# Designs tried in a protein design run: designed miniproteins, single chains, continued (3). Part 57

Each design is a single chain, and the fold is of that chain. pLDDT is the mean over its residues in the fold that is shown.

## One batch from the design tools (miniprotein)

Design m9962
Fold by ESMFold2-Fast:
Structure m9962 (fold): chain A 99 residues (1-99)
Amino acid sequence: MDREEIDEAVELVERHMPRAEELRALAVENGTHELSRLAAAALLAGAEFERRGRERLARLLDVVAAREAGLPEEEIDEILERLGLDRELVEELLRRLEE
């Protein structure tokens, strides 16, 4: 995965942030407090990449959502190994989303 793919992932996640906040508010209203805005945005962006056949980007955003949902780091590492993704890619994506 190259720099352009990471930039594309960041752009799509940020684009879905307003909608993710609406979905998070609905989840809270229905008694769930575990869905963060970033996790919801990553799930929405991942679904869009899946729809477009961008499988690797879709899987990367699933990992971002899982981390934001509070999955243990050991489980995240196992998922990354299974998917053939580098931890550094997830860390770079999160770093850019925090800017």
Scores: mean pLDDT 74

Design m9963
Fold by ESMFold2-Fast:
Structure m9963 (fold): chain A 65 residues (1-65)
Amino acid sequence: SMAEEERFVQAAERTVLELPEDKQLILALAEVVYRNTSEELAKKFLDFLEKHNPEAAKEFLEKIS
């Protein structure tokens, strides 16, 4: 459901803030969000990631290009 997707994205955003050094986990979460949530939620998460961990955001965007 959309509510479950929103809760997952919130948990992923928390992980980005609490475990910024775990790049592999952050990239895995970005992949799950990008493939399994709405375009709106995925864009919101990627914007959040780019603001708080721009290096991880860049690496992720390069992988999906």
Scores: mean pLDDT 85

Design m9964
Fold by ESMFold2-Fast:
Structure m9964 (fold): chain A 87 residues (1-87)
Amino acid sequence: SMEEKLRELGEELLKVMEESLKNGESLADLAKRMAEVAKKYPEIPEEVREALIDAAMQAYMRYLEGLMSEEEALELFRERIEKIIEE
């Protein structure tokens, strides 16, 4: 189902963000990795894929700015994934 594909994409993007945080990767590197994962899900509307990437980028940027811990940034992204799936 579309919901199952959305959840699968969300989980892969969350894992990418976790790895990027652990490796101290740049925002640009995260964006590239997120885009590569999203390309694997062409059946998901582009607008929805972009919304998920934007949510991840916002959380990561908050972390880089010192406004959030690693754990807080991951939780913010997880919450946004669930909201996008439910809408």
Scores: mean pLDDT 87

Design m9965
Fold by ESMFold2-Fast:
Structure m9965 (fold): chain A 63 residues (1-63)
Amino acid sequence: MREIMADLLAAHARLYLKKNYDVSDELIDEVVEEVRKWALENNLFDPQEVIERAKKLLEEKLK
C-alpha cells in the first residue's frame, strides 16, 4: 500500500517536472526515483511535499 502511494506520487512529480522544466527524461527519472525513496523512508505521502523535494533535487543535479 505504501509502495503504491509512493509510485503515484512519483508519477505526479514526473509529470510536474516534465511540464515545468526543459530537461532530459533521464534526469527527471533519476530525480523521481530519489524522491520516491525519500518519501518511503520518511513515510511522507503529501503531493506538495513530494513536488517541492523533486524541485530541490532537480536544481541540485543541474550543476
Scores: mean pLDDT 77

Design m9966
Fold by ESMFold2-Fast:
Structure m9966 (fold): chain A 108 residues (1-108)
Amino acid sequence: DESLAKRILDLIKEALELLKKAAKAEGEERKKLLLEAEEVLGLLEIELGLLKTTGIKPKLSEEQVQELEELIKEAEELAADPELPEEVRRLARRLAELAREALEILTS
């Protein structure tokens, strides 16, 4: 699947993976991973903004919907984990919000 929907799903997966790595990293490595995650989140926000502006609504497959729901759950779990650094939790919360917006757009 080379659709725009897959691109959005891939950005969500990339951001989540970067945040999981940042949660386990320390010092300069954590800072680099958080900056990379913030960049990916910015790209995701732009893509979702373009969908809203253009009215284009690509549809996710049932398998992609299930995958996106699991990604949202994982991002929400990171955002709610009191043992993780505040910056990781903050970006995970942003990811969960953007991923939920993506789910609404791509399933409507």
Scores: mean pLDDT 86

Design m9967
Fold by ESMFold2-Fast:
Structure m9967 (fold): chain A 72 residues (1-72)
Amino acid sequence: SLEEQLREIYEEALRQALAQGLSEEQARALARYEAMLTFARQNPSLTPAELNELMARLGLEPQELVDAVKAA
């Protein structure tokens, strides 16, 4: 499912960020951002509304993504 795909991408990104020596807070923010970008690239037919719904269902925090994008 799309939900499972997004979860797997997030968990992989989180593991990689933590392996780089980032703090848990930084790793979570980076992983959410990377997962969003990767998932959107793989699913170009998804609307922003559908993406937001999937992220909300997985407990990914939209505020942290906004903060990560502004920091980048």
Scores: mean pLDDT 73

Design m9968
Fold by ESMFold2-Fast:
Structure m9968 (fold): chain A 104 residues (1-104)
Amino acid sequence: SIDDKVNALSESDLKDALIEECERHGASDKTKTEVVKYGLKLFEAIKNNDDKNSYKDLVRFVDYLCVVFGLPIEPFSPYKNLIKILKKVTSSNLKILLEYILGY
Protein backbone atom coordinates (compact mmCIF):
# COMPACT_ATOMS: atom_id res chain seq x y z
CA SER A 1 0.00 0.00 0.00
CA ILE A 2 1.04 3.66 -0.25
CA ASP A 3 1.12 3.80 3.58
CA ASP A 4 3.66 0.94 3.64
CA LYS A 5 5.75 2.70 0.95
CA VAL A 6 5.80 6.09 2.73
CA ASN A 7 6.62 4.39 6.08
CA ALA A 8 9.58 2.65 4.40
CA LEU A 9 11.07 6.04 3.35
CA SER A 10 13.84 7.53 5.48
CA GLU A 11 14.35 11.27 6.01
CA SER A 12 17.69 11.01 4.15
CA ASP A 13 16.03 9.23 1.17
CA LEU A 14 13.45 12.02 0.90
CA LYS A 15 16.04 14.81 1.39
CA ASP A 16 18.21 13.33 -1.41
CA ALA A 17 15.15 12.97 -3.69
CA LEU A 18 14.12 16.63 -3.11
CA ILE A 19 17.68 17.90 -3.75
CA GLU A 20 17.99 15.75 -6.91
CA GLU A 21 14.67 17.02 -8.37
CA CYS A 22 15.64 20.65 -7.58
CA GLU A 23 19.07 20.26 -9.24
CA ARG A 24 17.57 18.40 -12.23
CA HIS A 25 15.31 21.41 -12.92
CA GLY A 26 17.96 24.07 -12.21
CA ALA A 27 16.29 25.44 -9.08
CA SER A 28 18.01 28.25 -7.14
CA ASP A 29 19.73 27.51 -3.80
CA LYS A 30 16.96 29.51 -2.05
CA THR A 31 14.20 27.43 -3.68
CA LYS A 32 16.09 24.17 -2.97
CA THR A 33 16.52 25.13 0.73
CA GLU A 34 12.79 25.95 1.10
CA VAL A 35 11.66 22.74 -0.72
CA VAL A 36 13.85 20.61 1.58
CA LYS A 37 12.74 22.54 4.71
CA TYR A 38 8.98 22.27 4.09
CA GLY A 39 9.21 18.79 2.55
CA LEU A 40 10.98 17.41 5.63
CA LYS A 41 8.56 19.22 8.00
CA LEU A 42 5.60 17.65 6.20
CA PHE A 43 7.29 14.22 6.16
CA GLU A 44 8.00 14.42 9.93
CA ALA A 45 4.33 15.37 10.56
CA ILE A 46 3.21 12.32 8.51
CA LYS A 47 5.58 9.98 10.43
CA ASN A 48 4.30 11.36 13.77
CA ASN A 49 0.59 11.29 12.73
CA ASP A 50 0.55 15.03 13.54
CA ASP A 51 -1.55 17.26 11.26
CA LYS A 52 -0.99 20.40 13.41
CA ASN A 53 -0.24 23.28 11.00
CA SER A 54 0.49 20.68 8.25
CA TYR A 55 -1.81 22.45 5.74
CA LYS A 56 0.31 25.64 5.91
CA ASP A 57 3.51 23.62 5.39
CA LEU A 58 1.79 21.71 2.54
CA VAL A 59 0.87 24.99 0.79
CA ARG A 60 4.46 26.30 1.06
CA PHE A 61 5.96 22.97 -0.04
CA VAL A 62 3.66 22.71 -3.08
CA ASP A 63 4.19 26.38 -4.06
CA TYR A 64 7.99 25.89 -4.06
CA LEU A 65 7.61 22.65 -6.05
CA CYS A 66 5.60 24.64 -8.63
CA VAL A 67 8.63 26.98 -8.90
CA VAL A 68 10.97 23.97 -9.34
CA PHE A 69 8.82 22.44 -12.12
CA GLY A 70 8.05 25.77 -13.86
CA LEU A 71 4.33 25.48 -13.13
CA PRO A 72 1.97 28.41 -12.42
CA ILE A 73 0.87 28.55 -8.78
CA GLU A 74 -2.93 28.37 -8.51
CA PRO A 75 -3.81 30.27 -5.28
CA PHE A 76 -5.45 28.30 -2.44
CA SER A 77 -5.36 25.07 -4.52
CA PRO A 78 -2.41 22.99 -3.18
CA TYR A 79 -3.97 19.61 -4.12
CA LYS A 80 -4.71 20.77 -7.70
CA ASN A 81 -1.13 22.10 -8.00
CA LEU A 82 0.18 18.81 -6.55
CA ILE A 83 -1.64 16.72 -9.21
CA LYS A 84 0.15 18.76 -11.92
CA ILE A 85 3.52 18.32 -10.13
CA LEU A 86 3.05 14.51 -9.96
CA LYS A 87 2.89 14.38 -13.79
CA LYS A 88 6.45 15.85 -13.93
CA VAL A 89 8.20 14.15 -10.96
CA THR A 90 10.93 11.65 -11.89
CA SER A 91 12.04 10.60 -8.35
CA SER A 92 10.16 7.46 -7.19
CA ASN A 93 10.70 8.43 -3.53
CA LEU A 94 9.19 11.90 -4.07
CA LYS A 95 6.26 10.32 -6.01
CA ILE A 96 5.54 8.09 -2.98
CA LEU A 97 5.29 11.13 -0.66
CA LEU A 98 3.11 13.12 -3.08
CA GLU A 99 0.76 10.18 -3.79
CA TYR A 100 0.37 9.66 -0.02
CA ILE A 101 -0.49 13.37 0.46
CA LEU A 102 -3.10 13.25 -2.34
CA GLY A 103 -4.76 10.18 -0.76
CA TYR A 104 -4.61 11.72 2.74
Scores: mean pLDDT 85

Design m9969
Fold by ESMFold2-Fast:
Structure m9969 (fold): chain A 73 residues (1-73)
Amino acid sequence: SALDRLQQLLDQAVQSGNGLAVIGVSTAVDLYQQGKIQEAIDYLKQRIEKYKDNKIAVDFLEEALKILEEALK
């Protein structure tokens, strides 16, 4: 499920030590669990643009975005 993929991605973000990735993916998980999928997508897009120079964080946030966009199809 999309939730299982997001939780696995969150575990990987935690292991990376990148706080921006952890906060971003964790927030996306919380919003998804609340049924706020579009809000989670919009949030991730804003964070990717804001932190675009943090390549590790962007990679995690883009993967979370991909998971959510696939869940809407």
Scores: mean pLDDT 89

Design m9970
Fold by ESMFold2-Fast:
Structure m9970 (fold): chain A 85 residues (1-85)
Amino acid sequence: MAEELIENLRKTAAESPPLEAEALNEIAEAIETGKIDRERIRRLARELAEEVGREEGLSEEEIERLAEELARRMVEIVEMGIKAK
C-alpha cells in the first residue's frame, strides 16, 4: 500500500504546478527513504501558504498558521506512509 501512495503522489506531482509538485515529491521521497527532512517540509509548507495567502488575501498571521498546519499535515502523511511500508 505504501508503494501505491508513493506512485499516486508522484503521478499527482507530474500534473501539479511547480511548488505543489515539489511538495508532493518531497512527501513521496520521505516515505520511500524513511527519512523526514523537517526543515525542507517547513520551507515548502511556508511557500505554499504564502502563495495561497496572496490569492485569498490572508494576513501574515493567518499565513503563518496555515504554514504550520500544512507542515504538520505533510509530516503526518509521511509518518503514515512509513508505517504502511
Scores: mean pLDDT 83

Design m9971
Fold by ESMFold2-Fast:
Structure m9971 (fold): chain A 74 residues (1-74)
Amino acid sequence: SREAAKARLAAEVARLKAEVEARLPGTLMGAALVATLDRELAEVNDDDSLSVAQIEQILANLRAYVEAQLAEAA
């Protein structure tokens, strides 16, 4: 369901935020990544027109983006 997809996105955003905070504490990059995650989650939660497939694609894109930024920072 769409609500289950939104719940999965929220859980993954929480996990990614914890990873960013653990690896980049007190950094401008860490703050920017957390802000991006919070903004994307809020936009998805405010958009009742999104399909399950679109929500899952947003989740996959956010995961890939954050993981790439964390790898670059290492």
Scores: mean pLDDT 86

Design m9972
Fold by ESMFold2-Fast:
Structure m9972 (fold): chain A 70 residues (1-70)
Amino acid sequence: NAEKMLKELEEAIKKDPDNAEGWLYTGIVYRRLGKKDEAISYFQKSIDLATKQNNTDTIDKALAMLKRTE
């Protein structure tokens, strides 16, 4: 379920806080739970990290999710 996925994703971010995809997927789970403000925050963090890493695929996905959540 979404709550279990959230716990696993938060543990993954704790172990690797620079994992832009981890922040993206955690934001997606928050969005599914209706936690709009948390989802936006995680998508913004994902974009910041992915931009520093030149990870265009993650930037594109996070931007699309951010627009759909705002």
Scores: mean pLDDT 83

Design m9973
Fold by ESMFold2-Fast:
Structure m9973 (fold): chain A 66 residues (1-66)
Amino acid sequence: SEEEDRRNRLVVRIANEAMEKLSKVKTDDEAIDIANEIAVYAYRLLQTKSEEEARKEALKRIDEIA
């Protein structure tokens, strides 16, 4: 369960980073929706990828949307 807790904490951090970046260029509702999509994406990546790889891919998606 420590691995699951660690993954969940990383997903929350990625979602917070997404909100920070997206809130500057999107409406609040759009930023929330996109941040949620990125959180789900990151969680899926963490099933098969390292934390570093998952974070890089999630940040890349944020940059593509912003």
Scores: mean pLDDT 82

Design m9974
Fold by ESMFold2-Fast:
Structure m9974 (fold): chain A 68 residues (1-68)
Amino acid sequence: SLVLPESGFVLVKESENTVLVLWDGVPVYKLTRKEDGNIEIENLATGEVVTVKAEEVPEWAEAMEQLS
């Protein structure tokens, strides 16, 4: 697991390209690294899915790299 100091989230590796984001021990987001390097963010409470460039979420992109 990895704690992001600026956001307070805990990140846990689920697979080679996926990480769960926990808040207060509960999974709230699922992050998937796509083949183009973009990051897909799924909100597990609402089912909303958005895709962002890694440069727009550098702390999360780096955390995913460190957890690989």
Scores: mean pLDDT 75

Design m9975
Fold by ESMFold2-Fast:
Structure m9975 (fold): chain A 74 residues (1-74)
Amino acid sequence: MKKETLERAAEKVREGKDGEEALREVAEVLKDDPMLQRTAEHLLELWRREGPVNREAISRAVAEGVESLARDYL
């Protein structure tokens, strides 16, 4: 189930472990929805750019973004 995969990915991002792998999986799962996939790709870019500077704050913000994607996905 796509929603379950998104929720699991959000948990991984929140833990600060395997965040890039989890976000790549989110983008792959959402490949059939161009708008949601673009949002997932933006979250991955944010993780890569800002993660090395402040992982705790970025983990929280990106996890919240993935949780929002899961909520919007029917």
Scores: mean pLDDT 75

Design m9976
Fold by ESMFold2-Fast:
Structure m9976 (fold): chain A 89 residues (1-89)
Amino acid sequence: MAELEAAVEAVRPELEEADRHAQEAAEAFRAGDYKKAIEHYDRALEALERAREAVAAVASGEARDTLLAGLDKAIAAVKKAKEEAEKKL
């Protein structure tokens, strides 16, 4: 538990940055600004990838495996959303 909490704290800025950009991307997509949506999805992916690297470096065991699995799902979801935006160009 403590190890999981520490790992989440270590990547909190990257997770907050990713969430902010994903929100901006979704808003741009709804407004029909697909180029802006793609730009923000790219920024969200960069932040999630940095979080993944940090978790891999500082976490271990079950906590690491759990967080990496969650980050991989988040990365896949953002990539799918970006692909949908690209299809609208």
Scores: mean pLDDT 85

Design m9977
Fold by ESMFold2-Fast:
Structure m9977 (fold): chain A 74 residues (1-74)
Amino acid sequence: PILLENYLSYIVGLYKKGKFDEAKKRLDKLIAFLNSFSKTPIKSGKELVDLFKQNPYISPELVKELEEAVKKLE
């Protein structure tokens, strides 16, 4: 939980600093990493955000910030 939140905060931080290419690269790597464990593939950042909205171990405020970033990156 805390390690995942730190990584999400890092992606959001890159987006807020205007490092859009790096933020997108990190988002894509996170999706690929999660897909390595699942038979149900996450196809987009939008699907990732929807999944995190159902996760009680992730801050709702951080999920909201990630949703805003994903809307601009995808």
Scores: mean pLDDT 78

Design m9978
Fold by ESMFold2-Fast:
Formats: sequence, C-alpha cells, structure tokens
Structure m9978 (fold): chain A 78 residues (1-78)
Amino acid sequence: HMVLSDETIDAIFRVLDRDGDGTISGDEIARLPEELEQILGVRLTPEEVAAADKDGDGTIDYAEFRELVRRVVERLNA
C-alpha cells in the first residue's frame, strides 16, 4: 500500500508550482498527469484533475493538491 508523507506532498507541489505563486495553473495543470506519473508512477484521470479545482477558477492551490493526492492514494489502496 502506498503512503505519502506531508513533506513528500510539499516537495512535489513545489516542483509542480513552476511560477512559484503557490498555485498550479494553465500549462502546469495540463502537464500535471504526466508529471505525477513520472514522480509517483501513477496516472491521474482527467476527472481527478478537474475535481481538484474546487473553486472552478482554473487553478489548483496547495490544499486542493493535497486533497487530490489523498484521493489518488486512497484509490490505489482500495
């Protein structure tokens, strides 16, 4: 079963937040499934990525990203 620490999630978010503004947006979101597949060995579904954008503004903040990772890990451990 896969378990990710908060420090690992933090490190992944910082790598994905290429513009350093504390959010993942635009082109970064488009690349998110590929980046996470390379880092975690797990492919995200488009539905999982869409569900992470809870406020519908086209950005994923740290809290939304943490929830996305938690949901993916739960799916893999089910």
Scores: mean pLDDT 72

Design m9979
Fold by ESMFold2-Fast:
Structure m9979 (fold): chain A 81 residues (1-81)
Amino acid sequence: MTNKELAEENIKLAREYIRQAEELERNGEDKNKVLRLLEQAIDYARQAAHAAQSDPSLSDLLEEAGKLVEEAEERIRELRS
């Protein structure tokens, strides 16, 4: 698997976990389940960033991964308020 393929797959997983967290939150599901999905999204987004960071041609994927980390961290902060 290339660094590009690894970054793309982990971005896809991060987005899917954020989507699942949003669905559970909308349905009034257990807050701890929502938090766990967001923490998984952060882990996948960080793995994507790590794969992308050594290759300048993957700068767009690195930026996308960083934005996904920020989005998930902001949602966790809101849930803890």
Scores: mean pLDDT 86

Design m9980
Fold by ESMFold2-Fast:
Structure m9980 (fold): chain A 61 residues (1-61)
Amino acid sequence: SEAERVLRRAVERLSEHFSRDEIEALYPTMRATIEELLAQGASEEEAIDRAVELAREKLGR
């Protein structure tokens, strides 16, 4: 799905700074955020940026 593709791209960006386990714990929250943004007409790039921002906030960076 489009949301899965966007999630994969967000995970790739986060993988530079965080472990797989840290990122995996955030998959449900990131997926929900991406799905909501795409449903509202956001671009893939905007959804990626927002998912990355959310993950960084939750991981304390």
Scores: mean pLDDT 83

Design m9981
Fold by ESMFold2-Fast:
Structure m9981 (fold): chain A 59 residues (1-59)
Amino acid sequence: GGPPEPTVTIGGKEWKKSHVDELRRFADDLLQRLVDGEMTVAQFAQELRRRVQQLREEE
């Protein structure tokens, strides 16, 4: 087996760094759309929360 994958602790839960990097990329894209007026604050919050839950459920 290879070395263990790096993890990050967020909100008292361990996450794979790859999942954190994916979430950061997703959040950055959503933030850009929010700034450009392509989505509402409520829509931004809902999509981000949904993605967090999806990644959390994969572990």
Scores: mean pLDDT 77

Design m9982
Fold by ESMFold2-Fast:
Structure m9982 (fold): chain A 92 residues (1-92)
Amino acid sequence: SWRERLFSPSGAERAVAAYELALAEDTSALPLLKELILNAPTDLTKVQIAAALSTSKDPRFREAAREALRSQEWSPTLEFRMRLALTSRAEP
């Protein structure tokens, strides 16, 4: 059900779905989550999705957040938030 909600017209519902999938560590959703973060309509939505990915214990989700940070220009506030989230959940 959360995978279906990734395609919801509601940005808030998409962000919640991404968070739940990251917490569940559903790696089959990783390609969809990567695409969603790159195509998110607002910087706030990008931060919410990337922060959710960064809280996962699975390093593949954290790497998806790092890839998003590397692949596009971020506002200074957004970049700071992303870097903070990534360092809060250091790799083992």
Scores: mean pLDDT 65

Design m9983
Fold by ESMFold2-Fast:
Structure m9983 (fold): chain A 76 residues (1-76)
Amino acid sequence: SAAATEEETEAAIEAARELLERAREAIAAGAPKSKIASLITAAEIYVAVVANGGRDEEAAELRREARELAAEADAL
């Protein structure tokens, strides 16, 4: 498997955090579940890049946040 570069990993961390924050805002705004799910799925793609870059602790934290947001969306 191709490993992420340090630059790619840092960019992926920022992208994942931004997407999860947008998902939180979408939940608060009462956006469609499909919109919220797409944001979480996009964040999880970047989390895979973070893990490939060896940032396992940060990847685990981001995955936890994504799962919590998915559970909140399912409760809507």
Scores: mean pLDDT 84

Design m9984
Fold by ESMFold2-Fast:
Structure m9984 (fold): chain A 82 residues (1-82)
Amino acid sequence: DPIAEMLAAGRSPAEIIAERTREIFERARNQKNGTEEAREEVIAAVAEVQLERARVVLAHSDDPAEREAARLALADAARAAA
């Protein structure tokens, strides 16, 4: 998983989101329905990066505060999906 690998390598979620957002809008620029599709793709990309960030923290972090924040993020994502 490219996102999980980037997060494990120390890239920030904000950097990954910014890079994906730029890529999505560059593709959208060349598409007839690009603006609405770009908005949906950005929302999905943000959620995906945040979810993978939480998984990486739970797998690698020994900081109780980071682990609690990751658990809350996963719970928020589960509620949004339900």
Scores: mean pLDDT 70

Design m9985
Fold by ESMFold2-Fast:
Structure m9985 (fold): chain A 83 residues (1-83)
Amino acid sequence: SIDEALEKLVKKFGLSDEEVEEIKRRIEEVRNLLLKNPNDQQLIDRLRNEAQQLINSPDPKDQAIGQLLLLVMDQTLQDFRSS
């Protein structure tokens, strides 16, 4: 679902390979932080607030990236808790 969401974002906004790699780096950073600290509510709130700042941006591309990062957080935490 994350890979599909990223592919849709790339197609919608015509993202360059460099922009795609930057988004992938941000996704992996969020995943790694949450998997290392899955019960750190302060970290979760910080990452959620960072994504929300993107969603509140006037740029539709930043809004879409923010929504993607929230989806990454939700899936990562759900996958961890379901294990």
Scores: mean pLDDT 83

Design m9986
Fold by ESMFold2-Fast:
Structure m9986 (fold): chain A 100 residues (1-100)
Amino acid sequence: YKELGDKNGEATVLNNLGNVYQAQGKLDEAIKSYQQALKIYEELGDKNGVATVLNNLGNVYRAQGKLDEAIKSYQQALKIYEELDDLNGISIVKDNIDLI
């Protein structure tokens, strides 16, 4: 579907925008951008995209001191990466959990 490609591109841009907002300390804007990306990836069934955004949400929740939300987001991302056998994704999420 051409619309699936267009939507996947939109989700990728929103995820990257969230990364920029997080780097600027605009944590609320980062969360909004990540949540929009998450919704699109979930609608597309893009499990790798979902896991990537959940890991990024964990990072922003950790930056806000919301450690319970951070752990929950990281654990959801880890579970998806383990289901995908994505060794790089697993390593990144485990390293992030170890910082808590």
Scores: mean pLDDT 87

Design m9987
Fold by ESMFold2-Fast:
Structure m9987 (fold): chain A 84 residues (1-84)
Amino acid sequence: MVHVMAGTSAYGAGNYDAAIAHFENAIKIGTKEEQAMAYKNMGKVYEAQGNYEKAVEYYEKALKLSPDAGKGIKDDLEDAKKKL
């Protein structure tokens, strides 16, 4: 989970480009769980940037990998769709 943790740290610091790069690495080399978390967090990064179309895209990718990832991702997806 190093890349997911590094990505969330960069996101918290407002370094969105570094956050995306770390999450992309988590998607390439991580487990399915790490990939779902990375997609969800990429959705949050794009939402923070005001890019709601990409936020929706990445939340949908997270749900595809982990449909049981819980209500949180579904709520994030619906909230992002409302801002389109």
Scores: mean pLDDT 78

Design m9988
Fold by ESMFold2-Fast:
Structure m9988 (fold): chain A 93 residues (1-93)
Amino acid sequence: KPLTRDQRLMEALRELLEKHGISPREAAEKLGLDVSGMSDREAVGAILNHLYAEAMERGITTDEGFAELLAEYLRSLGVSPEDAEEFRKRVLA
């Protein structure tokens, strides 16, 4: 069953966080989000909605700019620069 681009992005983000031992809740809390009572999938959705809003506030209008913002966020969580770059490429595919 084909996933939407957003659904594929959410799954890729969840997988990357899991690989680095970062819970979706921990990642969301670092952004100042209260995800108490949310599932992991809902928490990942909240993270992406927040980052999308942040991109809009910064005037980021391109997929490339949004992918860069995601990579910066991942690095701030302790994701390696190499894994953050691979994720950036996956967002643009």
Scores: mean pLDDT 80

Design m9989
Fold by ESMFold2-Fast:
Structure m9989 (fold): chain A 88 residues (1-88)
Amino acid sequence: GAAVEAAAEAAAEAAVARILAELERAFGGINWEGFEANEELQALLEELRERARRATLEAAADPARRAELEAEVEAWLEEVLALIRSLG
């Protein structure tokens, strides 16, 4: 119910926050408007949110698969970070 949906949304936002924190650490002086305006980056961030939400919902239904699902989200996170490095 609502609790699982809230957990899924929290996981999605946590994944995006991790990328933003890593960007701030690596490029603390950079203007983020350029990255935020990039359609490919925005599409990958939305894919990451969707993957994180889905993984959380599936892990709630089958906790034995949590590690596998978390690894899938981490792989997508790495793809977004690689794209950011290629753009910056």
Scores: mean pLDDT 73

Design m9990
Fold by ESMFold2-Fast:
Structure m9990 (fold): chain A 111 residues (1-111)
Amino acid sequence: MRRERLLEELEEVRRELYKIARENDITVDEETLERMKPLRDELVKEEDEEKAERLELEIAAIEMEGLAELYEKKGLDKLAEAARHTAEALRLVFEDPEEAEEHLRRAREAL
């Protein structure tokens, strides 16, 4: 899969997970927002497009991990699994795109 297509499909899965979270009155917790804050502060200063993209992917991965924990606390184990695979896929987009594709596939199967 091309990186651009992989990123588009990951965005679709993230959007679906956010929609389901909203329908279950789940919002990202303060601890997750605090973990994202230093990366967001770095992102606004980053002028290199690839470094900015990598920072955006790590921020998204942290948010998906936080969402997974909240789904698990509600007993929504399949959605927690989907969110965890999405987080791992986001982190692997640049480092191992084939493994990222496999995690995306598993996230879709868990949805």
Scores: mean pLDDT 86

Design m9991
Fold by ESMFold2-Fast:
Structure m9991 (fold): chain A 96 residues (1-96)
Amino acid sequence: MLSPEELELEIELALLEMELAVVRQTAKKLEESYPEEAKEALELAERARELLREAHRLIEAGAEPERVRELLERARELIRRAKEVVDKAVEKLKAE
């Protein structure tokens, strides 16, 4: 049985991976109409993906939960920034 703390980290990782997938798919759809915003969002998303990959590796290695949490928090910040860029581009699309 996973500890409650390990389970919490695995759930957080899964949720962040889902949010990242949504942001990436939306950014790709914006590439033709808003190429600069799409590029910025995809660059932020790629950085977040690398942090989530490292977090997954640390969980599998049984690393200290605090180190995993730090990576997840950094990834969450990058995902939020990417989503903000995407949301602004979508609002511009709606205004046209």
Scores: mean pLDDT 86

Design m9992
Fold by ESMFold2-Fast:
Structure m9992 (fold): chain A 75 residues (1-75)
Amino acid sequence: SSSELQKLLEEAERIVREAAEELDRRGDLFSRGVLMVSSAIAFRTNDFSPVASTFRKLGFTEHAKKIEEIQEKLK
């Protein structure tokens, strides 16, 4: 349903925000920029696979897993 889609997108937004805040704490502004660009595209396309890939490359395993679970529910 559209309501379920909205909840999944809101959850994804919170996960991305948490990761961006962690990158800010580390002073990793480059990776933060990459994450924000990939996330902006993902929210326009509802394809979060690139975001999950970015999280895995950054070692954010828990964030990657949560985004992958959201991606499965968006199928």
Scores: mean pLDDT 85

Design m9993
Fold by ESMFold2-Fast:
Structure m9993 (fold): chain A 78 residues (1-78)
Amino acid sequence: MPITKQQLSDIALEGSKQLRKNGNFESSKKLEESSKEISNATTSDDIAQAVVRAMTAAQEDDKVYDSIIKKLEELSAK
């Protein structure tokens, strides 16, 4: 089953909350902005670029990055 734009946005937003909880405020802000970009994207290219920006921000915290990857794998395995 394909991952929806809303599911991608929700995963990015959850990652943003986790980054903020860990004290990574700048990366949290970037990931929250990427979540909004994904939600507002109207083309597959816009979604892809917003996802790349989200993953780049998440890489600043290995545990948050791993959590996002696991959620993406779970949604893709259906």
Scores: mean pLDDT 80

Design m9994
Fold by ESMFold2-Fast:
Structure m9994 (fold): chain A 99 residues (1-99)
Amino acid sequence: MRSLLLAETALSMALISIAVRLRYDGRDPELERAAEHLTRAIEALRAGDIEKAGEHAVRAAEAARASGDELAVAAMRSAAEALKEAGFEEVGERVLEAL
């Protein structure tokens, strides 16, 4: 079943996790980039632009991987699985491939 609410929740939870990492361990340019792309993905999803939301989610995953932060990577992996469960299987798979 396709759920925009569950997809938005998945991306928002990843954003919260990365924001906590930035606050606790200091500023990391890659984690800042991941947070920025997650914010844009959520905005695109709310606007109904699924393709743009997917592009930003993939960029967020790339940034999380580049940061080397295991918790940020785990947050993006959890978001990808939740996106698949929400019916956004292609987007979720692309996010997993970027990790």
Scores: mean pLDDT 84

Design m9995
Fold by ESMFold2-Fast:
Structure m9995 (fold): chain A 60 residues (1-60)
Amino acid sequence: SGPEVLEIQRRLAALGLYAGPIDGVADAALVASINAFQERHGLAVDGVADAATRAALAAA
């Protein structure tokens, strides 16, 4: 949790993949949104916002 989770929530919400609260708390809905993003971008679908996933989010 923290500033990274807030940024990920905002980016996924802007992409229409996350509809939950932007509160800095990682929940199952956020993990599902990360999985959907990873699948769409050909990344490993593990629900973890690693460096590759965060770089792809920044570029989207």
Scores: mean pLDDT 80

Design m9996
Fold by ESMFold2-Fast:
Structure m9996 (fold): chain A 66 residues (1-66)
Amino acid sequence: HHMEEMKKAGDELVEEAQKRLDNSTTVEEGAKVAREALQKAYDLGNKEAIDRITRVAAERLAAKRA
């Protein structure tokens, strides 16, 4: 039931979130970016984007803590 436009919007949101997370310099900054991206995904109602952003954020924040 999801339209291709909804999937494309979710994919673009995930790509933007990945870029912003990669450009963050601290764990605190990355956490803020992740929270903002997740809020946008919730507003969009795209569960796949929410799940993908959550995974990417976890991976990027773990790397920054190392």
Scores: mean pLDDT 76

